# Designs tried in a protein design run: designed miniproteins, single chains, continued (2). Part 30

Each design is a single chain, and the fold is of that chain. pLDDT is the mean over its residues in the fold that is shown.

## One batch from the design tools (miniprotein)

Design m5027
Fold by ESMFold2-Fast:
Structure m5027 (fold): chain A 74 residues (1-74)
Amino acid sequence: TTKAELVAEIEALIAELERKAETITDPEQRARVLRAVAGARALLASLADSTSEDAKTLLQVARGELRRTLAETP
């Protein structure tokens, strides 16, 4: 998996979570989802110019966390 593919997958997951957050009525659940999105956006910004394998590893971890958050969101 390339960095570009990981970034694209993370951006797609962020968009889906933001869309789901609009339908969440529980403020604690919504805050959790929005916090995950904010963290992912901050990571993407911090790694924008990085080409290292460590950057890919961090992006893979972030992708997994976002997928888990999406799976836990009704």
Scores: mean pLDDT 82

Design m5028
Fold by ESMFold2-Fast:
Structure m5028 (fold): chain A 99 residues (1-99)
Amino acid sequence: MIDVLKEFKENFEKLDSDDPKVVIEALKNLSNLILNYGEEFKKEVPDEELLKFGEKVTLVYLKYKGKNKEVESAIYELVGALAKLKGDEEEAEEYYKKA
C-alpha cells in the first residue's frame, strides 16, 4: 500500500541532490506517482506544497538546461504528467514530445 503524500515528500527532497541519477529517479518516481495515483495525489498533496514543487522543478530545469538531457527529458515527462492531471491533454502532449 502506497502513502502518496510520503512518497511525494521523499522524492521532492531528492530533487536537491547533487547526483543527477538521484534527481532523474526522483523525477521519474514523481511522474509515476501522479500518473498512477492522480486522484489520491489531488486529495493528499496540499496546494501550497504543489506551488513549492512547481518552483523547485523550475529551479532544477534551469540548473540542468543544456547540461544534462536525461534530467531535461525527465522534467518534460513530469510536467506532461502534471498537465494530464489537470485535464490539459494538449499541454501534456507538447511536453511528452519534448521528453
Scores: mean pLDDT 81

Design m5029
Fold by ESMFold2-Fast:
Structure m5029 (fold): chain A 76 residues (1-76)
Amino acid sequence: MMSDENLEKMEEQFEELLEYIEKQPREKAIELLRLLIEGLEKLLAYLQKNGEDQKVIDKVQEMLEEARERLEELEE
């Protein structure tokens, strides 16, 4: 079970990672976002398969959706 503090910390680290990626050249930012999305998709599948807490699953899904939206904005 993840504490609320751990979820908040994970969210903060994710936002910092996105800010770092956005500072990179466009091509590198796209590559890094694709890797992040792939990692989050694998993590989400793993968490769902193992019956992890729905709150954790929902948070990872939100992060995945945000990363996908950022990638779409850069590819347009």
Scores: mean pLDDT 80

Design m5030
Fold by ESMFold2-Fast:
Structure m5030 (fold): chain A 65 residues (1-65)
Amino acid sequence: DEEERRKKELEEKKKEVAKLSKETFEQTIANLLKAEQSTPEEAQKLLEENRKLLEEGSKLSEELR
């Protein structure tokens, strides 16, 4: 029972992380597309934002382990 509960909680956490990863990935793609049409200065800011999003996502993946 307790082990089954832990499996369900872990599965829910995996779904949450997958959803966040999908949203993060979609956001990084959107920022890349926006950067392509932006000035070099705006593009640099968007790329830096993407770097932070990827770093945050990596930490979330580590937390799940």
Scores: mean pLDDT 73

Design m5031
Fold by ESMFold2-Fast:
Formats: C-alpha cells, sequence, structure tokens
Structure m5031 (fold): chain A 99 residues (1-99)
C-alpha cells in the first residue's frame, strides 16, 4: 500500500524534525519552544493531509489533531517533556494505524 507507506515515512520524518527542535527547546528557552510548537503544527498538518489521502476516518484525524494541540500547549507552557510524550503518542498512533 503505497499511500500508507508514504504516511509512515511522513510520520517518521516528523519524528526526526521534532527530536531536532526538541533538543534546541531544552537548551535555548522560550523562542526555541515556540519553534518546536510550530514544527509540531506543520507535522500535524502534513500527516492529516496524508491520512485524508489513505481514506482515514475523521476520528483518526481528530485524535491526531487533539494530541498535537495538547503537545503544543504543553510545550508553550514550558513542559517540553509532556509535549514530547503527547507528540510521540500521536506519531505512534498514526504509524500503528498505517500498518
Amino acid sequence: DEKKQELIETAERARRDIERAARRAQEEGEKARAELARTLGRAAGEIASKLHEVGADQSVIDKLRKLAGEAAEAILAGNVEEGLRLATEALDYVIEYAK
């Protein structure tokens, strides 16, 4: 399933981008945390688009958006660890769905 493979690859790329931004967010403070939140928003949008392409139920897309939003709010509040936990949960959920 070519489109499901693309979804998995998009989620794995998002994980790498988030990990890179998270390293900076731990070290560089508020501006880097805002950049991490923007990275999460971009990744969630790309993954949501790919979920639509594979015919995912709206409930799957809604769960991704909810977890990504909660992750961004946690990060902007200074809780990078909780934000990363929620982002990881969202990515793992998408990858498991795509298997």
Scores: mean pLDDT 86

Design m5032
Fold by ESMFold2-Fast:
Structure m5032 (fold): chain A 86 residues (1-86)
Amino acid sequence: KLEEALELLEKALEYAKEGNVNKAIRYALEAQSLLMEYDPTNPTVMEAVRLISDAIRYLKEGNVEEAIEKLEKAIELVREYIEKEK
């Protein structure tokens, strides 16, 4: 569910802020998978998935600051979508 994806994204953000890049990437990938299972054709879901992909790329490149910004934007989109639909 979207709530589970949101929790995983929040964990990814927490680990990114702590400098634990490996765990941040792991949780981000899990969140992305759940979002894609929910509705891969939904524009908001597609945008969140794209932001998560960007965040993972930045984490792998060592650009943690940019990754945090992308994760925060993805969290905001998912949170707003949950609020509208539930």
Scores: mean pLDDT 84

Design m5033
Fold by ESMFold2-Fast:
Structure m5033 (fold): chain A 98 residues (1-98)
Amino acid sequence: MREEAIKALEEAAQKLADAGVIPPSVVDLVRKLGDPELSPLEREIYGALIQIALAIGAKYSTDPKLAEAARKLGEAVQAFVDGDYETAIKLAEEAIKL
């Protein structure tokens, strides 16, 4: 589940980066979030940075579907940080489908 969650988060983040909603550097942060060697503090910090970028991307997006995808990915990132990999996968997959 954890590796499936990271793959789904990365795919959703890449879609949003390709659409210009977030910078490509946010995809690198999602990959970093997948590192199992991260401390709880580092996971929280990387998760927060990704969520801030997604919230700003959603705010300035002119496409309602891309704004919604960014919001869902933000929720998916929080679920991942909380260890809820099933919810992270579900929300990331919903973001990919938008």
Scores: mean pLDDT 87

Design m5034
Fold by ESMFold2-Fast:
Structure m5034 (fold): chain A 131 residues (1-131)
Amino acid sequence: SKSQVEKTKQQIIDYIDQGNYDKAAQMMSDLVSKLLRGTSKDALLSGRAVVDVLKYVVEKYKDDLDMSKVQPYLDALEAAVAKLEDKPPIVVAPEFFTELSKLLSTIKKETTNEGLKKFIDSFIKELSKYG
């Protein structure tokens, strides 16, 4: 449900703020899995939650990031998720996964923050379990 997705999003943010990056990464990967396997409504809600958490993370660490290099990939991921408003998950999911992978790789490359690097590394490792 929308309320359950919002609660999950807040829990992920709380884990990031506490430095529990492994738990945050596991829960982010669960949202991506719901996008890849879900109904159109569940996929859209989960995809938007993934984008919202990543927006929170880049805003929190903006002083440790080159936003001019990160922002285009964040915008591309948000645009891919928006396609779920009129296209089924099976059509959108490959583009979403491609743009997500590009964004995560870019954040890891551009950040000077070791905590953020650890979160991104944990998230990439969790995503590898899904192909």
Scores: mean pLDDT 86

Design m5035
Fold by ESMFold2-Fast:
Structure m5035 (fold): chain A 83 residues (1-83)
Amino acid sequence: SLEEEFEKLLSLFPHVDREKAYKLFEELVERFGEELALPLFEVVLGYLYGGLSDEAVLYLAEKKGIPRGKLLEALEIAKKILG
């Protein structure tokens, strides 16, 4: 389920606020749909908390089929909610 996949990803980032992470995930589902929300959430957390470089995050997003424009929008949403 989406909830189980969300919980698995969040477990890799134990210092991230759970309530804010949930709010971010709901916003990503609403704006980008269920199919993109999970890969966007993974890439965004990897960038902000997982130590991914700019090059690595762009490469990972491309591999997951995330359009660059949607990645940039998701990053701005994440900065607003998680900052």
Scores: mean pLDDT 85

Design m5036
Fold by ESMFold2-Fast:
Formats: C-alpha cells, sequence, structure tokens
Structure m5036 (fold): chain A 87 residues (1-87)
C-alpha cells in the first residue's frame, strides 16, 4: 500500500539525514517518525499525515540545506498526491 511505502520512506529518510543531525535532533526525529508510522497504521487522513511531515521538515530545516528540504518536501507531496488519487 502507499502507507507501507511511506513507512519505508520514513525509515530511509531517518537513515539519510542522521549524519547531519545532533544526537538530540536524531532522538526528536525518531519520535516524530514513530508518531507518523502509528498514524499510518491506524489509517489517519492525508491531512493528518501532511501535518506530521510538516513537523518533520521543520525539524530538518534547522540542519539541512534549503535544497535538501525542498527535495524531501517534493517527494512527500508526490506520495500524498498518489494516495489522494486512490480515493
Amino acid sequence: SWADRLIQGLNMLEQLVAPFLSEEQRAELAALVEQTKELLRRGASIEEIRAQFDRILALLSRSLSPAMVAQLRAEVEALLAKAEQER
């Protein structure tokens, strides 16, 4: 499902960005990622998932370049658009 793909994407995202984050930021990201996975497992709305990704991107914007954040946002929006098309 697209939710399983998003969960896989979240795991890859966490691994990809870890070298750019402090220990504290890694812990905060891990908590946000787990919250997002739980929302996906219980069938949360696209709007709830979008809000969680906005929180993740806000955290990452403190350590990643604007170009990297923009690329991650584009990937998230593409996945959410596919989910909306399945309604």
Scores: mean pLDDT 80

Design m5037
Fold by ESMFold2-Fast:
Parts: structure tokens; C-alpha cells; sequence
Structure m5037 (fold): chain A 58 residues (1-58)
């Protein structure tokens, strides 16, 4: 679930201007905790794009 919440935040704020610190603050977690789930910001962005392709409808 954390990964999906990260993807949702990236979609709302935009890929170019979203930082790991912004995501951590929004979720109430540390940047280090985010890095346990993603190797980098680029991977989080890639995951957000992947979910957009996969979550076409519920």
C-alpha cells in the first residue's frame, strides 16, 4: 500500500517537482523508509507510471 500512496502523491504533485522529502512529509514517514521500498526517486516515478498503465479501471 505504501508504494501506491507514493505513486498517488507523484501523480498529484507532478514528476518534475516531486522530491523524496515531499513524499515522506505527505505520508508521515522518513526519507530512509521510502528508500527501503524504492532504490531512488526515478524508481518511484517509474512505478507511478507503471500503475497508471495497470490501473486502467477498477
Amino acid sequence: ELRKKVAEIIKKKGYENTTLDDIAEELGVTREELLEHFRSKDEAVAYAKYLEQKEKRK
Scores: mean pLDDT 74

Design m5038
Fold by ESMFold2-Fast:
Structure m5038 (fold): chain A 100 residues (1-100)
Amino acid sequence: EEKEKKLRDEVLAAIDQFERDFPDLPKEVREHLQKARDYVEKGDFEKAREHLREAARILAKEMAKDPNKDTAQIARDIARVLGLIGLDFLVENAIKEVKK
């Protein structure tokens, strides 16, 4: 299999798994994840990364918005942010591999 295709398939699978793990994501976060998928399918990992970072920014803003969040919701929000950071590292690796 072509190296670039394998990297693309791995990133797409990771985004799919993230959305399965966190089905209750805000609409704006899901829209940026969809744009990230579209750019990964085009081989534009740098643009995909920009959208993953914007998804993380929106999620962080939503976390700060509700002062009445219980401890369980805060823990879930932290897990979501860590998941997006993991996706960012995976895309960074894909960018490095494509540039070789």
Scores: mean pLDDT 79

Design m5039
Fold by ESMFold2-Fast:
Structure m5039 (fold): chain A 61 residues (1-61)
Amino acid sequence: SVTLKVTFKQPMSEEEVRSLLPSSAEILKKISDTVFEVRIPWFDIEKLNKASDVLESYSVL
């Protein structure tokens, strides 16, 4: 697993973020309305592309 810092283009609730992430991912912390820390298996990182309309960027911590 890897810990990612995920940034969204718009304010997101934890529930909205949970619905966009694969079931294998875990929300560790809400840093701000647009920034979350997420733990995800490395092989599932590409599934974040399903949220490309609202996903600004992500980086490995």
Scores: mean pLDDT 83

Design m5040
Fold by ESMFold2-Fast:
Formats: sequence, structure tokens, C-alpha cells
Structure m5040 (fold): chain A 78 residues (1-78)
Amino acid sequence: MEKPVKIIATLEEGTNLSYAKSLIESLFADDPRVKSISVNEKENKIEVLLEPGTDVDAAVERLKSIPGVKDVKVEEAE
């Protein structure tokens, strides 16, 4: 079975995670391939879960455009 793809955006310390999440939700508001957006406050990370077969490169570029994002990592979801 094809696995969903998880994109993990690591934010700078002191970044407003609620605001960053709102920007990410806005960027993907019209994209039906986004399954969920989750915040990990302890690690300053936001995780975007995508449907299998999604254009991962386009999603990574959108996340990199957000102020306070310092790194973006792609993983296969469980």
C-alpha cells in the first residue's frame, strides 16, 4: 500500500507557532491532498501529512516560503 508523506517544518525558537500554523493552513486551504496539519510545540515543528502521490516538491516550496521556517524534512508516514 502507498504510504502518506509527512513534511516536517522546523521553526526558529521564539516563532509564534499558532501564527505559523495559520499561514500553513491558509497556503493549503484549497489543496484536497492535505490530510492534516499538526503542531509539535516542544520541538518547534509543524507537520503536514499528505495523501500518497502528492507533489511533495511543491508542498516543500510552500512551507519554505513561511517566515520563521529554518528547515523542511520529508518522511514517509507510518
Scores: mean pLDDT 76

Design m5041
Fold by ESMFold2-Fast:
Structure m5041 (fold): chain A 69 residues (1-69)
Amino acid sequence: MEKLREEAQRLVDEASRLANESKDIDLETQATLLLIQAVVTLHLPMSEEEAERVIKRLREQLDALRAQL
C-alpha cells in the first residue's frame, strides 16, 4: 500500500503543478479535477487492487492532459 500512496502523492504533486501552470481554463479545470481524485484516492478506504487501478487510470489521464500542452 505504501508504494501506491507514494504514486498517488506524485499524481497530486504533478496535477497541482499542471493546474497552477495552465492558462487554459479547460485544462486547469481538468487538472484540478484530477488533483481532487488523487487526493480522494489517498484518503478513501479501498483495497490495494482498487487503489492500483485508480492510480493507473489517473496517471493515464494526467499524461493525456500533459500531451495537450
Scores: mean pLDDT 75

Design m5042
Fold by ESMFold2-Fast:
Structure m5042 (fold): chain A 85 residues (1-85)
Amino acid sequence: MKKYSKEELVNGLMKILKLSKEQATKAYELDKETAQELLNLMENEKLSVEEAYEVITKKRTEGLGEVAANIVRIEFDLFLDIVKE
């Protein structure tokens, strides 16, 4: 997985998702790891936001108990709400 700098992540999210600089910066600050994974999947695997979400959610919930899995899903849903705004 390629590791992006803050500047690369903000600029990448702006370009790919058509976000403002403020929106992209908020997404980065909310969940840096999710921002890294989302940009990597969209740029390198050519996935949509929705497809990348499914991949990340599946990876992070695999092997977790029900409560922990639900926390991860809630966290990711909040991230997507900010990204889609």
Scores: mean pLDDT 72

Design m5043
Fold by ESMFold2-Fast:
Structure m5043 (fold): chain A 113 residues (1-113)
Amino acid sequence: SKEDIIKELKQKMDELFAEYERRILAAKTPEEIRAVADELIRGFGEVVDEAAKKLDKETQEKILEVFDEAASRIRAVVDEGIAEGLTPEEVVQRIRKVLDEALKKIEKIIKDS
């Protein structure tokens, strides 16, 4: 069901973010933060693809568009945070906000499909 797809998507994203949050907080250099964020984006893409492939093509395309926008925003907030000298904790909070907004959009797309 659509409800099961949304539930699984949210659960997998919470687990993914919890892992990568810990890794960003443990990072010692800006280069390590960028590398971990790129791995998070790849994992996010895999979770989104797994949910999207259970839906019709039009819905898949809309979800992947939200993912592409979110991936670009995550990279932008990481680069901006590093340039501004933000703490790893502050970078994590900015990434969390992007992910929460993306998941809300994906949930709406799935419900409206």
Scores: mean pLDDT 88

Design m5044
Fold by ESMFold2-Fast:
Structure m5044 (fold): chain A 120 residues (1-120)
Amino acid sequence: MTIGELLKQSKEVLKKAKEALQKRDTEALKQIIKDNLLTNPLVSAEIALEGIKIGLLTEEEVLQIFQEAGFSRKFAEALLKEVREGKSGILGALMQFYSLSPLTAEIEELRELAEKLAKE
């Protein structure tokens, strides 16, 4: 997969995630996270955090999804923390540069939708 193909796929994933959040479709959101976790774990972590924010997912359910995909709990917790806090450790900065930086607009749209839904 090229970076261009990964970015196109990630944009489509974020669009599907917005639809699932808007419909409050927990099962669709879990499936989106699962399907994209190995391809782009940072995008999956962002989607999962927004699902937690609006009350569709618990942090424990998200950690279980990551563990079922073969990630350690410690890695999953560290990844969620990096995405949530915006902290750029060297690994987080590299992963964001390649995976999230060109998706800033789509991620902001997802975050804005989740913030609106959380107020309900």
Scores: mean pLDDT 76

Design m5045
Fold by ESMFold2-Fast:
Structure m5045 (fold): chain A 84 residues (1-84)
Amino acid sequence: SMEREERVERIRKEVRELGKKYGFSDEQIDKAVEYAVRLYEEEGMTEEEALFAGKYYIVFGKPPTKEQLKPENREPLEKLIEFA
């Protein structure tokens, strides 16, 4: 659907922009983008969860734990990602 395609494009854009901000190669950025999109499209994560996971992957070089994906844990981690 258009809504699904729009959400996928938002995930791609946000993760890619963060990766460029941190100076990662296009190859590393593409890996993080495809990781985030896979979580949304194949794993049934929300847009917010998939976007957070992709940004986390760019910043820390590894996927977040299920504990870190909990709403109460995401806000402080998102602040760390913004200021990393």
Scores: mean pLDDT 79

Design m5046
Fold by ESMFold2-Fast:
Structure m5046 (fold): chain A 82 residues (1-82)
Amino acid sequence: MELSLREAQEAVAEAIATQSPAAFLAHLREVLGRISDLEDAEKVVVYAYILVAEREADPAALAALGAELSALFHEHAAQKAA
């Protein structure tokens, strides 16, 4: 079932609030797989980064999570281009 942008953003916010970074990244990959529109997928990834930046006080951990989020978006975009 495809997720709306709002449903995807709400799911990501819940995951960031309640789960470890590894579990959050796995959940975000699943959410991105349920978004058909590439522009909406980019908005979800940007929203996830904003929420992580608000919660993560360690700059090194934030940089690592930002790199993982960027990698997930590029993976999703490549799958859509194929």
Scores: mean pLDDT 76

Design m5047
Fold by ESMFold2-Fast:
Structure m5047 (fold): chain A 73 residues (1-73)
Amino acid sequence: MEKEKVLQALINSGTSEEEAKEIVSKSKSPSEALKNYRDYLLSKGLSQETVDENVNYIREETEKLLGRPVKLL
């Protein structure tokens, strides 16, 4: 499924496999997985600016793996 590309992008970027799988498993699409990743980073106490930068980076990496744009929710 396309959400597995978000899983790969997260692991490649240093998110633990356990946490990446948790984020992606409860998601139905790449866009939903990126939203769940944002919520995860906010729960860790990261600033909004750092969260936005990290989410955008994973979005771009996911787009490269999918070969198409991914919309942020």
Scores: mean pLDDT 82

Design m5048
Fold by ESMFold2-Fast:
Structure m5048 (fold): chain A 71 residues (1-71)
Amino acid sequence: MTGLSLAPVIAAATALAEADLEGRPVTDEMIERASRRVADIIEDTTGVKLDVEALAEAARKEAERALELIK
């Protein structure tokens, strides 16, 4: 389903929002926390268990891509 392919993007956006609220750069800890939250929501909603570690790695790449666009 298309929604599952957006999970890393949602996790990255969540981590970036947390960093912005704190007035600091996004950290690996923020990405891990966001990925865990997104994985939990997907499991609760769809019954699909995501690998949090793999999701965090994908979310990190998405966050790096987003930061390339934001000055």
Scores: mean pLDDT 76

Design m5049
Fold by ESMFold2-Fast:
Structure m5049 (fold): chain A 87 residues (1-87)
Amino acid sequence: SREEEYEKLREEALEEAKKEFSEEYVKAFDEVLTELLKRAIELNLSVEEVRGMIEALMLLAKSLVERGASVETVKEVLRAAADAFLA
């Protein structure tokens, strides 16, 4: 199902995040992904579109964490980016 494909994308992204980030940043990233996937299901988005959005969010998260952004800032910026992708 599409839900199973989305869950696979989420699991792959979280495994990558766990290699790169501390637990607090991983939790923030997971929260944003959960919100994104819920909206993606409602909008009937393709797996390919969702994969691209997740990859973009991962690159943005890596950049922000490297620049010393707080967990709160990372979460706010990723949420804004996800909202922009879905607009």
Scores: mean pLDDT 86

Design m5050
Fold by ESMFold2-Fast:
Structure m5050 (fold): chain A 73 residues (1-73)
Amino acid sequence: DEELRKLLIEELEKAKEKLSNPEAGEELIRMLKEGASVDEVERKIAEIAVRDPETAKILAEAYNRAKKKYEEM
């Protein structure tokens, strides 16, 4: 869904500013802009959690905020 994708990008852009290393956030934003599914983004966050659980937590919180906003529309 285009609207959910836009909300995800907005929340990830904001979350990126809180990251010590913004590369993970940039990668998720790029994936979404290239048409990746929401499920693909969720899997990528899970992969990041194996290597960097703190970054993954921030990204997962952004993802959950975007989904909540979309569900409230």
Scores: mean pLDDT 81

Design m5051
Fold by ESMFold2-Fast:
Structure m5051 (fold): chain A 85 residues (1-85)
Amino acid sequence: MEVIKLEGKDAVVLALKIVKKLKEDPRVSNVELKVEDKNHAVITFEIEGEKVEIELKEEDGVLTITIKGGKKAIEYAKKVIEEVS
């Protein structure tokens, strides 16, 4: 599990940018976005057979991103988040 904190970012807008980037990668499949509320989104996907979950939750101007998956899949998800943030 990996946790990233960003200031001044919108959870849903960032989630949509992440989903777009994930769908551009031919190694990625089964991309799903669940918007829980205006400040909370969950992305699930598979890369090379590994399931990954990215949870984005904004509270008091701080966006907390939690990544769950295997080590290599987490490293991939971190790279995608860095490219769109």
Scores: mean pLDDT 86

Design m5052
Fold by ESMFold2-Fast:
Structure m5052 (fold): chain A 79 residues (1-79)
Amino acid sequence: MTFRAPAEVGGKPAIAGASQQGDRIVAAVVDEDGNILGTAEVPLSGDLRADAEEAMRRAAEEVSKKTGEKVTLGPLEEL
């Protein structure tokens, strides 16, 4: 399963994505040019949507720490 959310990094458009990779959910925040700004992984808990949301939240936190910018995530979409 794959999930996507609109994102914003310091007022700039971005996309957050998350997908199942074996027994984990892997998430990335990607800017409008396709650059990966941050990533995170969480183990599967049995709720794929909750796990994807947590992974995206952690990836956004990593981006915020690396860039010093505020990162916001929009509503989660299942693809």
Scores: mean pLDDT 83

Design m5053
Fold by ESMFold2-Fast:
Structure m5053 (fold): chain A 75 residues (1-75)
Amino acid sequence: SPRQELLALAQDASIELSLAMQNNASVSEINEIVKAFERRLEDLAARHPQYRAEIEALRERFRKGAEYAIQQKEK
């Protein structure tokens, strides 16, 4: 179901970003992870436009999480 796909995508994003931080990934590597998940969210939104609001909310949460991770590396 689209809801299960959205949940799986949210979990995948959380795991990949956490692993990147554990492995001290560069800002460039974190940005590539963001781009990859943004493409997956755009695909999901195209296939299930009725879930657009939920997908956009997840996209914003993911972007903020990634921005926070990058800011922590710049300190």
Scores: mean pLDDT 80

Design m5054
Fold by ESMFold2-Fast:
Structure m5054 (fold): chain A 83 residues (1-83)
Amino acid sequence: MPLPPLSPEDEHLAEQIAQTVPGVSVETARRYLVLTKEDPHASNKSLAERLGVSVETVVRIRKAREDLEVEEGVEDIKRAVFR
């Protein structure tokens, strides 16, 4: 199953997701990012089926992605304002 090429930013995000979610490989995180770019309104069940993981795992990946995007933004602001 060939993965389409991801941007360097998405590849970095996939690696961070894989490190944050136990049992999720970088390849699975990359597939998740590709699928959500093609269908941003895809259901957790649809993504679980396409990724070959449980719905619970997809929910954990979504939360990890949102948390990482929030933390990166907050840390950049903190570095600019205080450190």
Scores: mean pLDDT 71

Design m5055
Fold by ESMFold2-Fast:
Structure m5055 (fold): chain A 71 residues (1-71)
Amino acid sequence: MAAPLVVDDLDAAVARIRAEAERAAADPEVKSLELTVEREGNRAVVTIKATAIIDGEEQSGEQTIRLEQKP
C-alpha cells in the first residue's frame, strides 16, 4: 500500500484539497464530483469521485489521498 502523505497542518491540507475540488466541480466539463473526507486522529482520508465528458464520452474516475499530520 502507498504510504500516507505527511503534512505539517492536516486541516490546512484538507482545506486546500476541498477548495481545489470545489473549483473543479464548477467546471462545465465535470458532470459530477463527490468529495468525502474521513478524519481519524492525526490522519485524514480524502476520496474524490468524478465524472466528466471527454471526447463526447462519459468517463468516471476515483482517487484516494491519505494524509497524516507530523507529530
Scores: mean pLDDT 78

Design m5056
Fold by ESMFold2-Fast:
Structure m5056 (fold): chain A 68 residues (1-68)
Amino acid sequence: MSKLEQAKEELKKKLEEIAKETDDIDEMQRRALAEFFRLARELELSEEEKAELGKYLSQEFHKIVEKK
């Protein structure tokens, strides 16, 4: 599994956990961004991988917000 694929899988899991813990969209967004930066740092993602992960975060976050 690539670093990017691992980051996407972890991020999706964390977003689902965050959505279960809070209904505040602003809090969800702050926590989601914190997880994004944590994963980018820990996995030492390239600039290109960070851009791709950011797109994935946006898509998955919108799906979660639709359920609220």
Scores: mean pLDDT 81

Design m5057
Fold by ESMFold2-Fast:
Order: structure tokens, then sequence, then C-alpha cells
Structure m5057 (fold): chain A 66 residues (1-66)
């Protein structure tokens, strides 16, 4: 998966789950951490997201990018 495909997939998930501004901020910070190779930090940020289904899919997406 390319960095551009990863960022697009993150954006698509946020839109599909109607993410709050707080959840969008956490997901964006997690995406940038993953792009920097900081996968553990990315997962910690995603684990702070309240929506269980969005959290699960973002964790799976990070695993596919790693």
Amino acid sequence: MSPNEFLQAVGDLLKRYNASEEEKKLAEEAAFAALAGRYDEARELVNSIKNEELRKELLELIDRFE
C-alpha cells in the first residue's frame, strides 16, 4: 500500500463512520505517526477513538500499511 493510498483509506473510513472532529484529529495524528514508521504510537492514538468499529478498521489499516 502506498502512502497516498493509506491516507485516502483513512479519509474514507472517517467519512463512512461520520467521525467526530476529535476522532478525525486522533486518526490524522495516527496516520502521520504510521507514515513516520511509528506504528506503536499510531496504534495508541487509534485506541483512544470512541467508535469501536472505526477503531478496529483503522487498526487493521495500520497493520496492512506496516
Scores: mean pLDDT 87

Design m5058
Fold by ESMFold2-Fast:
Structure m5058 (fold): chain A 71 residues (1-71)
Amino acid sequence: MEKKRRELGRELVEDFILGSLRELGWEEKVRRLEEALAGPEEKREERERLLRELQDEIDKIIIERLKELSK
């Protein structure tokens, strides 16, 4: 079997994240950001910065949601 356990773990996390983001309507915002960032090759550094900032924001939102759910 191919990396089933690692793939399942990733899929579970992504499914949970997408589920939470969908409720927040953030999924569409993320998609728009990725589409905007995929265009300009000249702004590669800016794209990397935006991706990091987006990851940080998503992480904070997920932590907040997990805290409320775990509580």
Scores: mean pLDDT 60

Design m5059
Fold by ESMFold2-Fast:
Structure m5059 (fold): chain A 89 residues (1-89)
Amino acid sequence: SEIEEAIEKILSGDKSKYKEAAEILSKNPEKFIERLSLLATSEDKDVKEATFDIIKKINEANPELAKKILEKVEELDPEVAKELKEYLK
């Protein structure tokens, strides 16, 4: 899916791919926020850790987007949101 493609581009750590990821995000920002929030609250520790790393990279490039993701995580699981907030420091 377009969202999975955007996630993979961010995960690559390649800043040249962030522009393409941003274009995918701009088409469906709400779906991207929803998807990352669900992944951050996953029971799979590897998925959760990878997602926290993605959100940290997003926070460096676009703090407003990271804030919206954090707000959605807090709606789903306040304890995970607290962990994520500490991770972003």
Scores: mean pLDDT 76

Design m5060
Fold by ESMFold2-Fast:
Structure m5060 (fold): chain A 89 residues (1-89)
Amino acid sequence: LLEKGKELQAEGQKAYEEGDLLKTYALGAEYGLLVVEKLREAGWDEEALERIEKILEEIKKKAEEGTLTEEELQAADAEIQALADEARA
């Protein structure tokens, strides 16, 4: 999974350098889903992780559809940070 995470980060960086922001966001959301899977294995709170997973899936879907806005991305990031703090506690 560390190898797949590095691969996704490399692909995301390449997409960003090529100006493909939607692909960059989609790859970022996919990386986030891998992180959630690892946090689940570590025993973090399942309810909070399921909410984070749903947010990441929505961001990935909107990025793939070309409908993702910067405001939605910022709101999702803030919600994920709050939920991650809750899941860790």
Scores: mean pLDDT 77

Design m5061
Fold by ESMFold2-Fast:
Structure m5061 (fold): chain A 63 residues (1-63)
Amino acid sequence: DEEVEKARAEAGARIAQAVHEGAATLELYRSDPKKAEEAGQQLGAELDAILDEMSEEVARLRA
């Protein structure tokens, strides 16, 4: 179970970093709404991927 806690902690850190970097990218593209929209969608996809990878890793560790 310590491996599961580690996987969750690492996913949480990756989410925090992705959100921080995504916010900076959206601020950079404030004058370009199309690029800002695309950056927002890319951030959403990245967060979904991190959560999916965490869920698969946790399931694998508990196998």
Scores: mean pLDDT 82

